Designed miniproteins, single chains, continued (4). Designs and how they scored, part 7

Each design is a single chain, and the fold is of that chain. pLDDT is the mean over its residues in the fold that is shown.

## One batch from the design tools (miniprotein)

Design m12226
Fold by ESMFold2-Fast:
Structure m12226 (fold): chain A 72 residues (1-72)
Amino acid sequence: VPALSPETLAQLRAQVESGALTPRDLVAAARQLFARGRYAAALQLAEMAREYGGPEVAAEADRLIEEIRAAM
């Protein structure tokens, strides 16, 4: 499946908001999905990391988003 379901994204957002996942955890997960060729899912998690992360994490997520888009 190329993209994550809305239900999966909602669950991940809830985990970030509760502190169970950090924005850096989302970047790490996006990198793993990218390495597995799951470009759409990796892009979704990188975008979420940019949304919830501070400037340093957002900059890292932006670089990953560019890399994923270049591979699509």
Scores: mean pLDDT 84

Design m12227
Fold by ESMFold2-Fast:
Structure m12227 (fold): chain A 73 residues (1-73)
Amino acid sequence: MEAEKLAEEGVEHARKAAEAYLAGDDEAAKEHLGKALEAFKKALESKDPEAQKYVLEKAKEADEYIRAAVDKA
């Protein structure tokens, strides 16, 4: 479903944001972080409880990528 695809896109953008942050590319990191947040916002608009559960789980994965990058910087 579209919400699940958006959540997966959110994780991918969070991963790219983390990689850019570790590389010192603050502009790319901010751009990808913004795209991740926007993708998760759109995914949560589905209002399907099963889709929302999946989106929240993927959001936790995205947060772990960002946290790992911050810890290494």
Scores: mean pLDDT 80

Design m12228
Fold by ESMFold2-Fast:
Structure m12228 (fold): chain A 90 residues (1-90)
Amino acid sequence: SPPPRVQVTRVSGEVTELEKIDDEHYKVKARGPSEDGVKLEWEAVMNRQTMSGKGPLTDENGNTYEGLLGGISKAGEDVTRVFGGALRPV
């Protein structure tokens, strides 16, 4: 069957919580706007070795999307950023 019609919208956010689950995985909470300006809250499980993960993204209207975490980096001494995408229907 054909794949579902989805668009990957770029997301970046500031990490609000980073919790070790096991030696290879972290739970990451982040908050920030998508590239189209929608405010999103993100809860993802990240693999430490690949620096990638998945988890739900929730918008300001209560809609939930599949989120793909593609990177995490330090932006300053006390600031950690996440980068990825949200899978949205088109």
Scores: mean pLDDT 71

Design m12229
Fold by ESMFold2-Fast:
Structure m12229 (fold): chain A 76 residues (1-76)
Amino acid sequence: SLEEEIEELEKRKKEIEEKIREIEEEIRKLKEELAKNPDDEEAKEKLRELERELGILEGLLGILEGLIKLLKKKKE
């Protein structure tokens, strides 16, 4: 069913959005830590890793949103 496929994609979208929020919170905390200790190389590397992961997840979110829109248009 097209409706079931849309529901599954919306569930995956919600899971990715939750992961994005978690990573954004961790990035915020690391930026606050780096503001206090700007020479913390371990915190800088962890921040770079989280920013890379965030970029990947935002890309996947965009793909899922595009697919959901296309499928919803076909539901008419």
Scores: mean pLDDT 86

Design m12230
Fold by ESMFold2-Fast:
Structure m12230 (fold): chain A 99 residues (1-99)
Amino acid sequence: AEPRTLTVTVAPGEKKTVTFTVPAHSRITIRVVDGKGEVKVTITLTNADGSTVQIEVTLKPGEEFVFTNGFDEPVQATVTFENIGDEPLTVEIRVEPAP
């Protein structure tokens, strides 16, 4: 299976939400690839059984957050980015299926 990449640019003070499916056993990497300042990232994962996990992290330029869908079912991810800095920044989301 091929890796999928999503790119999101968030202006200062902007809040932007993306939704995507996370395949079973895939690895997700969220990284700030360009810009300055900080982004607040809220991740809501909804499993096939309707159970929900929420993760909140703040990332600076060059930092990344990695998580894995350890389930045998795909999960739905809703990721909200809020730029709490003074400069625009670009975030990359990589979805990598299990090797």
Scores: mean pLDDT 82

Design m12231
Fold by ESMFold2-Fast:
Structure m12231 (fold): chain A 97 residues (1-97)
Amino acid sequence: MAEEGAEKYRKAGEALDAGDFDTAVQYMKEAARLFAEAGHPEAAILATAVDVAILKNKGREDEALRLSIATYEALAEALSGPQREDAQKALEIARKE
C-alpha cells in the first residue's frame, strides 16, 4: 500500500512537471488514499506540502490551493475518527483561502 502510494505520488509529480494538472490531481488523490490505508496519512500531507510550495514558487497559487483541497478531500474520505476530523478541518481552512 505505501509503495503503491509512493508510485502514484511520483506519477503526480511527473504530471505537474508536464503541465497536466488534472492528471496530477487524480494521482495525488490516489496516493493520499493509499497512504491513509497504509496507516501513513502524514506521508500524503508532507508530499502535498512540497508540491504546493513548488506551485506557489512558480506563481501557480490557484493550482496549489486546488491540489491541497483535493488531497484533504481524499484523506477525509479514507480516514476515520480524529484523523478524519483533522483532515476535514484542514479542508475547511484551505477552502477559505
Scores: mean pLDDT 77

Design m12232
Fold by ESMFold2-Fast:
Structure m12232 (fold): chain A 77 residues (1-77)
Amino acid sequence: MEERVKKAEEEVKKNPNNAQAYIDLAKAYFELGDYGKAIRAIIEALRVDPDNPEVRKVAAELFKKLGMEKSAEAAAK
């Protein structure tokens, strides 16, 4: 579990403008059960590439799984 988080953290360090790396980090934290850090990673992905429809779609899916329907709706726009 921590291995996936560490790999995603390294990817973010190498490519801080890569929105996919933040999405991978969010998924890794979600699988680990650290929902607070998962949400923060999703927010960072949206900050890096807010106009990327794939980033928005994945963020919306993760927010829905966390029960954050209003945030999921906002991310999908």
Scores: mean pLDDT 74

Design m12233
Fold by ESMFold2-Fast:
Structure m12233 (fold): chain A 64 residues (1-64)
Amino acid sequence: MEEAARALAADLLAVYRADPATMREAARTMAEVGLPELPGAIAILEEEDAEAGALARAGYEEAA
């Protein structure tokens, strides 16, 4: 779980760097398909980049 969460956090950070507008939608879609590592990945992302993490968190909450 830890390794998968870190890998997903890195992927989400890459999405944010490429196009911040797609971050919320990407996180929402991942939450809708029920990725178990997503909450851990968002927590890691929030520690690394507060803005990227906040957008991912918003997408996750939209799916809940």
Scores: mean pLDDT 80

Design m12234
Fold by ESMFold2-Fast:
Structure m12234 (fold): chain A 79 residues (1-79)
Amino acid sequence: MDWETVDRLNQAVADAIRRAGTEEAKRAGVSVLNAALQGKTPEEVRALADKHAATLSPEQGAALRELADRVVEILKEAE
């Protein structure tokens, strides 16, 4: 990956970690990031985020969905 992609991913992850607050929310964020990095489709990544968001607070769920959208967008632009 180029440095711009890595920097943007690091910023998205750092923002999500700050908003997570709990180990459960952090684990959900890591799961979403790993799915995107493994080459799962945007639909699969978003579906995973929605599944985890249902078990988190509304604020954590919104942050997780935003992370999924940002990671998908960053990786798509890197191609």
Scores: mean pLDDT 77

Design m12235
Fold by ESMFold2-Fast:
Structure m12235 (fold): chain A 114 residues (1-114)
Amino acid sequence: MSREELLARGRALLEELRRAPSDEVLEELARLLYELLSQLPDEEQLKVLVEAGRRAARRLGEDEKEMEAFAEYLYILMKEKGEDGFIAVLRQLYRQDPELTLAFLEALLEELER
């Protein structure tokens, strides 16, 4: 898919995930976000993930440092285990905190649209 098609599909999947919790929709969105991130240089991938984490934390009144640490952990597992590592970390966060996960995914899509 083109970058524009991936971004449009990502927004549609995020809206679907907001309406009804779904591991399948989360996995599809995570795969799409991994594809978009993989198109960026390594240093930009980390910066995008960290900024998305910070923005999600600000929206929910959460600790920005904890979300920066989460984003760095996500980046490390993405580099070590590829797409499967990225999906596994997001699934774990979604199980623990669905609202924070949705805020992070929205912020990540917005950063990728820049």
Scores: mean pLDDT 87

Design m12236
Fold by ESMFold2-Fast:
Structure m12236 (fold): chain A 64 residues (1-64)
Amino acid sequence: SAAEKAAFAEGLRHAAEGVEARLAGDYATAAEHFERAAEAFERAGRPDLAAGLRALAEEARALA
């Protein structure tokens, strides 16, 4: 659906912002963006991608 495509694009945006925050050493901000990406991918019907982003969020939280 159009809503699922929009959610997928939102997930990609948050994933990119999470990576940028992690590269800057802002692990707390990175974790928040990875969680938002995971929620967006769940709405997009991509639980596989959501699981991956949740793992990245957990890793970032451990480094915060």
Scores: mean pLDDT 91

Design m12237
Fold by ESMFold2-Fast:
Structure m12237 (fold): chain A 78 residues (1-78)
Amino acid sequence: SDAALRARAEALFAEGRAAFAAGDLDTAIQHYEEAGVLYAILGDRAGLAEVNRELGRVYEAQGDLAAARRMREQAERL
């Protein structure tokens, strides 16, 4: 159901935020990417924009400025 997919997307997003706060950047990226896939399936542009904003922050923390810019630009277009 869409409700179950949304609950999973929100849980993955929260897990991504927790991993980022803990400094586990690779785990944060994985969880955020999984949340993004579910928000895309749901057609939830607002949820996908939040995922892209947080991915931009994680990539910036890793020093991947090209990926960070791409994520910010995608969030602004949603």
Scores: mean pLDDT 91

Design m12238
Fold by ESMFold2-Fast:
Order: sequence, then structure tokens, then C-alpha cells
Structure m12238 (fold): chain A 57 residues (1-57)
Amino acid sequence: SKALELAIEYAKYLAKRGVSPESAAVFARTIAYNEFGKYFSDEEIEKLVEAAKEAAK
């Protein structure tokens, strides 16, 4: 979904700038909720955290 794609991009952006992957995922989820009114499933949250971890390397 567009909300998940933008949240992944934002989480990667934060992780590359030194935010922990877990915190980056929390901030990205908050922004996606404010922008789209979208709550993520556990599976989508896992994808978001993994994307942030990969970006932090």
C-alpha cells in the first residue's frame, strides 16, 4: 500500500541518520497514521523494522 511504502521510506531515512531501527519504525508508523489513518498489521510492522535495519547498515 502507499502508506506502507512511504512509511518504509521514512524509516529508512531516519535509520540512515542514526535513529535506531525500532525507533525509526515507531516514528514512521505515527506519520503514516497521521497522513493516511492507517494502522499496520504485525506483518507490515515486521517489514518496516527489517527495512530500517537494512538501511542502518
Scores: mean pLDDT 81

Design m12239
Fold by ESMFold2-Fast:
Structure m12239 (fold): chain A 60 residues (1-60)
Amino acid sequence: SPEEAAELAYVSAKSAVEAGASKETILAEVERGAREAGYSEEEVKAAVEGAEKGIEEAEK
């Protein structure tokens, strides 16, 4: 579901920032991974938005 995709991407993106990954790399990998996993367009969008929020939270 879009909600689950967003939640997983949020948690993964926070962890990736803590590991030293760049924002650009994280967003590109989240979108790529979601598309390769066969997510719907709504789920891909939700995953990217979730990742953006996870990055914002990790940078505070």
Scores: mean pLDDT 82

Design m12240
Fold by ESMFold2-Fast:
Order: C-alpha cells, then sequence, then structure tokens
Structure m12240 (fold): chain A 75 residues (1-75)
C-alpha cells in the first residue's frame, strides 16, 4: 500500500524533525501526512495529524511527538 507507506514515512520524519528541533521540517511532513491521510479516507488519523499540528503551533513538541506516535500505531 503505497499511500499508507508514504504516510508512515512522513509521520516518522515529522517525529525525527521535532526531536532535532527542526520545527519547520516537522510542519512540512505533517502537512504532507495530512494530505495522504485524507486520500486514504482515514478520518481518525486525520484528526491525530491535525492535533499534532496544533500542538506544534502551540509549542508543545512533546505532545506533538506523542500524538504522531499514536497515529503510527494505528497504521
Amino acid sequence: DKVREELRRHLERAIQALRDGNVEEAKQHLWRALDLARELGDEETEKLIISALLNVAGGDYEGAIRTVEEALRRL
């Protein structure tokens, strides 16, 4: 499943970017992941990615990482 594999890769890269303090790269990966989740029709994963983006916007990078890890566990 190419779409699910690409989604997983972007979520993994978002976690790594957040851990490295690269907030802009993390946001880019999360927005790409959101588009892929929408293509897949996975509404719950979409909600988790939106929540992670809101955590990043609010400066809660640890919360964002936990939420992205939850999304990865669902895939």
Scores: mean pLDDT 90

Design m12241
Fold by ESMFold2-Fast:
Structure m12241 (fold): chain A 80 residues (1-80)
Amino acid sequence: MSEEELEREILESLGLMQIAIGKTTKDAEGAAEAVLKMIREMIEKGFEETARELAERAYEVLKEIDEEVAEKFREKAEEL
């Protein structure tokens, strides 16, 4: 595994963890803030496809808690 591949996998894992925490705690806003930061870092590093997949996952999970917050991720996925 290259350093770039490892970095991508770490960011993806952290993003998925934040989504899971948000679902468990029902804190859609806190989860959204953390996940959007990770998506921005992924885009800056050129991991746009992984960023899009994370945004799509965030939308699917967070829409069960707060549809308005989740909609930000649908928008973000469409931009990527």
Scores: mean pLDDT 83

Design m12242
Fold by ESMFold2-Fast:
Structure m12242 (fold): chain A 51 residues (1-51)
Amino acid sequence: LDGLKSYVKKVALDKGYSEKEAEKIANEIVQLYKDGKYDEADKLINELKKK
């Protein structure tokens, strides 16, 4: 999970999000994975990569 959070945060920063926004996005995706909502988490990651 730590690796997932770091990865998502890096992608968000690379796409022009602020540090605070990147942290929020990463925390939301990690929470979805903890809740077993993998499809929703993957959709958010894919949308993040497209920006």
Scores: mean pLDDT 79

Design m12243
Fold by ESMFold2-Fast:
Structure m12243 (fold): chain A 78 residues (1-78)
Amino acid sequence: LKPLEELSELEREYLEARERFAASGDLEAAREYQRRRSLEELIRLAKEGKLSEEEKEEAVEALREAGLPEEVIEAVEE
């Protein structure tokens, strides 16, 4: 599998999980949803190759803190 294609598939799974938890929403779930939405943007920028080396490091840290799969983190870190 190509890293970018794998990232796209993992992104879809992540977005599906996000929508599911957002639908159950209270204040804590809403905050988690907003955090995940920001991570979605970082994943998109990484897939488009628009992140600098420093921006990739920042994105990797944010993704690690959010507990995303290592496969997604490695694709961004590359």
Scores: mean pLDDT 61

Design m12244
Fold by ESMFold2-Fast:
Structure m12244 (fold): chain A 60 residues (1-60)
Amino acid sequence: MDKEKAKELAKKLVEEYLQKHGILTDEDIDRIAKELQEKYGISFEEARKIVVEAAKEVLS
């Protein structure tokens, strides 16, 4: 599993959603997680964890 690429894509999408909406909602997180799931073939649960971790790094 290419976790590094999934995390970099998650960071990029998190930044885009923050720029457009000013906040990250749970719906936005779920939407990004679904995109990672479809692209990298990971579980939704793992994808969501990657998105949350990426959001923490972007916001910190």
Scores: mean pLDDT 80

Design m12245
Fold by ESMFold2-Fast:
Structure m12245 (fold): chain A 57 residues (1-57)
Amino acid sequence: SELLKLARDYAYREAKRLITEEGLSPEEVKARLKERYPFMSDEEIEEIVERVAKELS
């Protein structure tokens, strides 16, 4: 659970960087996060990306 909590925090920071610095769409970011964090559920990744996108809208 501690590893998963850290992974979620890192995924959140990475999603924010990918959108703000690389200009990726939320769908592109979801694909990248699924590739890098295959042990995270699709629901968790979607929630992270949606939260970041909402903050930046």
Scores: mean pLDDT 81

Design m12246
Fold by ESMFold2-Fast:
Structure m12246 (fold): chain A 74 residues (1-74)
Amino acid sequence: MVDEEAVKEALAIIALTVAFRSGDDEELVKTAEYLAKITGNPELVKRLVEELAKRYGLPEDSVKAALEAIDKAG
């Protein structure tokens, strides 16, 4: 069943949350790009970045950079 995908999504949420809390925009971008590559699902990673950005109030430029990195990875 899709339990492996649910675990990947949970790990992606944790990794992105840690990157968000680091306060380092470059770390967020690198983490998002890496997650898009290893999951093979850039749309999932984009959704997670946007939802976490809304929750933590990230600057729109940081979100845009992360989304562009995901597009280049996928």
Scores: mean pLDDT 76

Design m12247
Fold by ESMFold2-Fast:
Structure m12247 (fold): chain A 98 residues (1-98)
Amino acid sequence: SEKEELIKRAEEIIKEAEELIEEAKKLLESTSDPEVQELAKRSIELAEKAIELAKKAIELAKQGKLEEARKLILEAEIYLGMAKLSLGVAKLIQKKLS
């Protein structure tokens, strides 16, 4: 069902975002470079926003508001993508410094 697919997709976003936050936190603990620190912090903020949107999408899907849930999932995917890009750049800079 569409409801079950939307909930599952939102749960996958939450899982990926939580894993990304843990990785970004580990990078923050290991780096002394200010640019790497700011990019890792930005990655955490973007991933936290993705989790917030995905959780709201699950609530809307459970209420049968499937179109509103889908829009929030798409927005959450954009934030997660931005978080992945920010962390990716941070890792590339950190490798160059090593």
Scores: mean pLDDT 91

Design m12248
Fold by ESMFold2-Fast:
Structure m12248 (fold): chain A 99 residues (1-99)
Amino acid sequence: SELRIKAANLLTAAGILFAAAQLPVLSKEERDEAFRTAADLYLKAAKYFVEAGDIEGAKQAVENLRKLLEEAERLGASPEVIEYIRQKLKEAEDLLKKA
């Protein structure tokens, strides 16, 4: 499935941004942006996995988005960024529940 390949590529890209967000050399603004972008990519991955019928892939995207939220809170991301990630996580969980 083309959708499943797109989802897997988005999951990989999100993981790269998640790893980048944890780098000590980033400014707060760069880290906040990396967290936001990773959250967007994980949500898109979850959407494409659900559309492809790959429920296990969607679950993995949701789990990674949850871990992203935990790390954003631990590293002191801006409250607006933390709330943004929470909204993306809720949307991804709601998609999985309806699948």
Scores: mean pLDDT 89

Design m12249
Fold by ESMFold2-Fast:
Structure m12249 (fold): chain A 51 residues (1-51)
Amino acid sequence: MDPEKLAAVALRLARAGIDPVTAAAQAEKMVDAGDASDAAIDAAITELTGG
């Protein structure tokens, strides 16, 4: 896992209003899966914010 990429994804999720703990867990799942594109991050934000 790339720590810099993990931190960047987690920060983007947190800035969208997602709880930092949830954001970190989601970022780990996405980076481990190799699916941390802008579209994947936007989809995760939509799912986690309920919109």
Scores: mean pLDDT 79

Design m12250
Fold by ESMFold2-Fast:
Structure m12250 (fold): chain A 70 residues (1-70)
Amino acid sequence: MERIKEEIEALLEEMEKAAEAGNLDEVEKLAEKIEELVQKAYDQGLITPEEAEEILERVIEIYERAKKAA
């Protein structure tokens, strides 16, 4: 459980860096990977619905910032 959450956090950090660089393509790629991991973790009972919602909310926020930079 903790390992997958750490992996998601690392990908969120990479997504933040890509957004800061204005690299929308990389942001979209990382967003898809995070969504895939969240879905996989949720399906396996490794994260709670609240944790999944929090992560996806952060993804949306980063993506919107990247769109403004692109």
Scores: mean pLDDT 80

Design m12251
Fold by ESMFold2-Fast:
Structure m12251 (fold): chain A 69 residues (1-69)
Amino acid sequence: ELDPEVGDKYIELGEEYEKQGKYTEAIAAYRKAYEIYAAALGVDHPKAKEAFRKEVEVSVKLLQSIILK
């Protein structure tokens, strides 16, 4: 059903978007990776925690960009 390997691909996609400054797209990719890992491996799994952390970090960068213009 849910394959952690698909989550790995979304992490790679998110990292690529983040490097390009596409924070909204990076957040969406990391969120998708988190959903896949949490469902397949559990919310406490290191991969799920890492995806969640990456989503939060990029969300903060996006928020700073909006506030500071």
Scores: mean pLDDT 82

Design m12252
Fold by ESMFold2-Fast:
Structure m12252 (fold): chain A 78 residues (1-78)
Amino acid sequence: SYLEEGKKYFEKKEYEKAIEYYEKELEKDPNNTEALTNLAKAYLELGEYEKAREYAEKVLSLEDKEGAKEIAEAWEKS
């Protein structure tokens, strides 16, 4: 799946490629909170704080408290 491919690139620290696959997953399922969470984390790794915040806000709006927690923890480490 696009989500699994994105995760593989994320683990390799190929964040731009991971973002491409997460975006493809969101074209299929715009409210996929795991893809949105991983997009926010990938943008944090790239220093793209505004984009990371936009995706974090969307995760919160979908009431994904676990995803929001993961993003907050990634933010604190950056």
Scores: mean pLDDT 82

Design m12253
Fold by ESMFold2-Fast:
Structure m12253 (fold): chain A 70 residues (1-70)
Amino acid sequence: SEAIEKLEEAIEAVRKGDIEKAVEILAELSKQGVISEETAKRIAHALKSGDYETAIELLEEEKRRLEEEA
């Protein structure tokens, strides 16, 4: 799934400190309707506040959700 691959790229970007890339991927997934607007806002808030652990956890939860919906 392209969506799952993009979520993995976003997680890796956060881990590497490439927050700009993570935000770009998040915006694309939200625009495609893969991630709800509410979840996208929660992840964006965590990224802006420097809470990268929470951001990664939320991205991993979305990845698990998509794997279960497949």
Scores: mean pLDDT 84

Design m12254
Fold by ESMFold2-Fast:
Formats: C-alpha cells, structure tokens, sequence
Structure m12254 (fold): chain A 68 residues (1-68)
C-alpha cells in the first residue's frame, strides 16, 4: 500500500476543496490499514451518490490511481 499512498499524496499536494478532502480521506484509510481493494470498493460506492463536482473529481482520481 505504500506505493499507492505515495501516488495519492502526490495528487493531494496539487488538489484543493472537495477533491483534496476525498484524496486525504483515501490516504488516511490506507495508513490506518484499509486494503486497496476495500478502499476501491468504498470509493466506487461513494461515487454513485456524490453530487459535488470537486468530490466527484477526487473520487474518480483516487479510483484511477488505485486501479493503476
């Protein structure tokens, strides 16, 4: 998970608002021991109900990075 945390932290450094909040939460979850698979499933579920454009951008970016 360290490589995934590094990728997410890199994107977080250039992100603001709702995008930064989503990326920060993803980094926090991985650091607390969540698996990349569990986090990916959770982010995909959140994307279904997200209405904030910045939040959607953050969710899509986190999902893309976790799948790479």
Amino acid sequence: ADALIAKLETELKSSTGGEAAVLGSAVGALKLGASSEELLDKLKEQLKTETDPEGKAGLEKAIELLES
Scores: mean pLDDT 78

Design m12255
Fold by ESMFold2-Fast:
Structure m12255 (fold): chain A 87 residues (1-87)
Amino acid sequence: AIEEAKRLAEEAIRLAREEGDELGVRAAEQLLRAAEALERGDRLGAEISLGMALIELGVGKRLGTLSEETERALEEAIEALQRALAA
């Protein structure tokens, strides 16, 4: 679960960088930090980083600055991270 969340967050970073989605990169980097926090057993840090990623994704959706591909990658990484947090 944690390794999958890390992989998906890294993929989201790559896609957002390729598309030039600065906000997408920021959100994906927060998701990677959350997965790394969980790997260290820092559940609180993981939840804070996930919360920041959700805010950044929400802003990106509202402004229409995210590519469809980046948005899907971010949502997939968020779902994997939420599953890891629930375990």
Scores: mean pLDDT 84

Design m12256
Fold by ESMFold2-Fast:
Structure m12256 (fold): chain A 80 residues (1-80)
Amino acid sequence: SVKKKIEEEKKKLEKDYKEQLEEAEKREEERIKEIKETLPEEEAKEIIEEREKKFKELKEEMEKHLEENKKLVEKKLEEE
């Protein structure tokens, strides 16, 4: 069934996305911790705010890419 195959491929994309996001979040949390431990509070605050902004943008792009990939899977499997 095409519908079942679409659902399985979407679940795989969602799993891969979640794993990548969790890994990226852990790395970012570790870097923020290092910044807080190594830099004066004022300098750390500015760097952390900029990093949080960039990470939010990264998350939005990753979510957009996931949704585009899900739509592509639907189109490809419906055409085959």
Scores: mean pLDDT 82

Design m12257
Fold by ESMFold2-Fast:
Structure m12257 (fold): chain A 85 residues (1-85)
Amino acid sequence: DVEEEIRRALKLIEEGEAREGLAILRKILESKGITLPEVDFSDLEAFLKTLLELLDTILKTFPDLSEEVKAELEALKKKIENLLS
């Protein structure tokens, strides 16, 4: 179930397991034929910008996600945008 995989990835990212969470999101998008850019985990700003683009791509690729999962994705995007401001 794509929603369960997305929720698991979001939980991992929020718990500081960003590499593992991104690997799950990458696998989901690659299953839809979407290639992700390489992530530089040593550059926080570049990492956060890539994560924002990835979250936007998930929302665009899976429009049928539940409102709860969409809200979780949007909440994480807002937190990242605040960190970049």
Scores: mean pLDDT 78

Design m12259
Fold by ESMFold2-Fast:
Structure m12259 (fold): chain A 57 residues (1-57)
Amino acid sequence: MDMSKVKKIIEQLRKAGYTELADEIEEAIKNKNWKEVEILVKRAEGLLDGLRKAEEA
């Protein structure tokens, strides 16, 4: 998994107020639970896709 992509997703989640999901992803990374990271990242990508229009200037 691309850690730069995951880090970007975590930052976007925190900016959007999804701090609990961001914390869960970081915890999974610390535990090296890559299967859980993948599941949580997919969920985060779905949420951020919905927010993408709202974040446009």
Scores: mean pLDDT 77

Design m12260
Fold by ESMFold2-Fast:
Structure m12260 (fold): chain A 74 residues (1-74)
Amino acid sequence: MKEKIIEILEKYGVPRSLAEKLVEEALRTGKLVIPAELIPDDKKPALASELSKLPEVKNVNVDGNGNIIVELKK
């Protein structure tokens, strides 16, 4: 499912090379952090909704700085 997350991030404007790095870190930590600057504020709810539908995603949250935090299932 790594590829599915990368494809969703690319759809929302994240370059593939950066999306791959973010997903690799998420597989190590269990948490995907998408910096606030990568996704326009008006697109964040739609991105969070698409990510929350993935079976490996446990929770999706937006922090006080606008970063999207995705918790992965083990």
Scores: mean pLDDT 81

Design m12261
Fold by ESMFold2-Fast:
Structure m12261 (fold): chain A 63 residues (1-63)
Amino acid sequence: SFEERLEELRRRIERAKREGDMELLLEVETELGVLEIEAGVEKDEERLERVRELLEEVRRAKE
């Protein structure tokens, strides 16, 4: 489900931040990009907002 995918990606972000795993952050960013496109096609503003929030967390973690 969308919720399960989003929670898994959130867990991977936390792991990547703890371990300094830039490769994992880039993989998560790619998967979030796919979810952003899917939410945009479905015109699901709530899902789109939640995906964009996690993308912002990935961007901050990469800095």
Scores: mean pLDDT 83

Design m12262
Fold by ESMFold2-Fast:
Structure m12262 (fold): chain A 65 residues (1-65)
Amino acid sequence: SSKFKQVLLVAIAASIETGARITVELRGDKIVVTLEGSPEARERAKERLEERAKELGVEVEVELR
């Protein structure tokens, strides 16, 4: 899916910029993004991912660990 590839690229950028460990998975029709790291890194990565997902018109489910 082109949407999945777009989310992967956003996740790579967010991981580099925030230091959070980011995992992207397809669960059926859902794109699930798991964020790991310090509370500050997870929050920054979440904000960036949600903002970029809105710009791309893609729905993502975010999990924090």
Scores: mean pLDDT 83

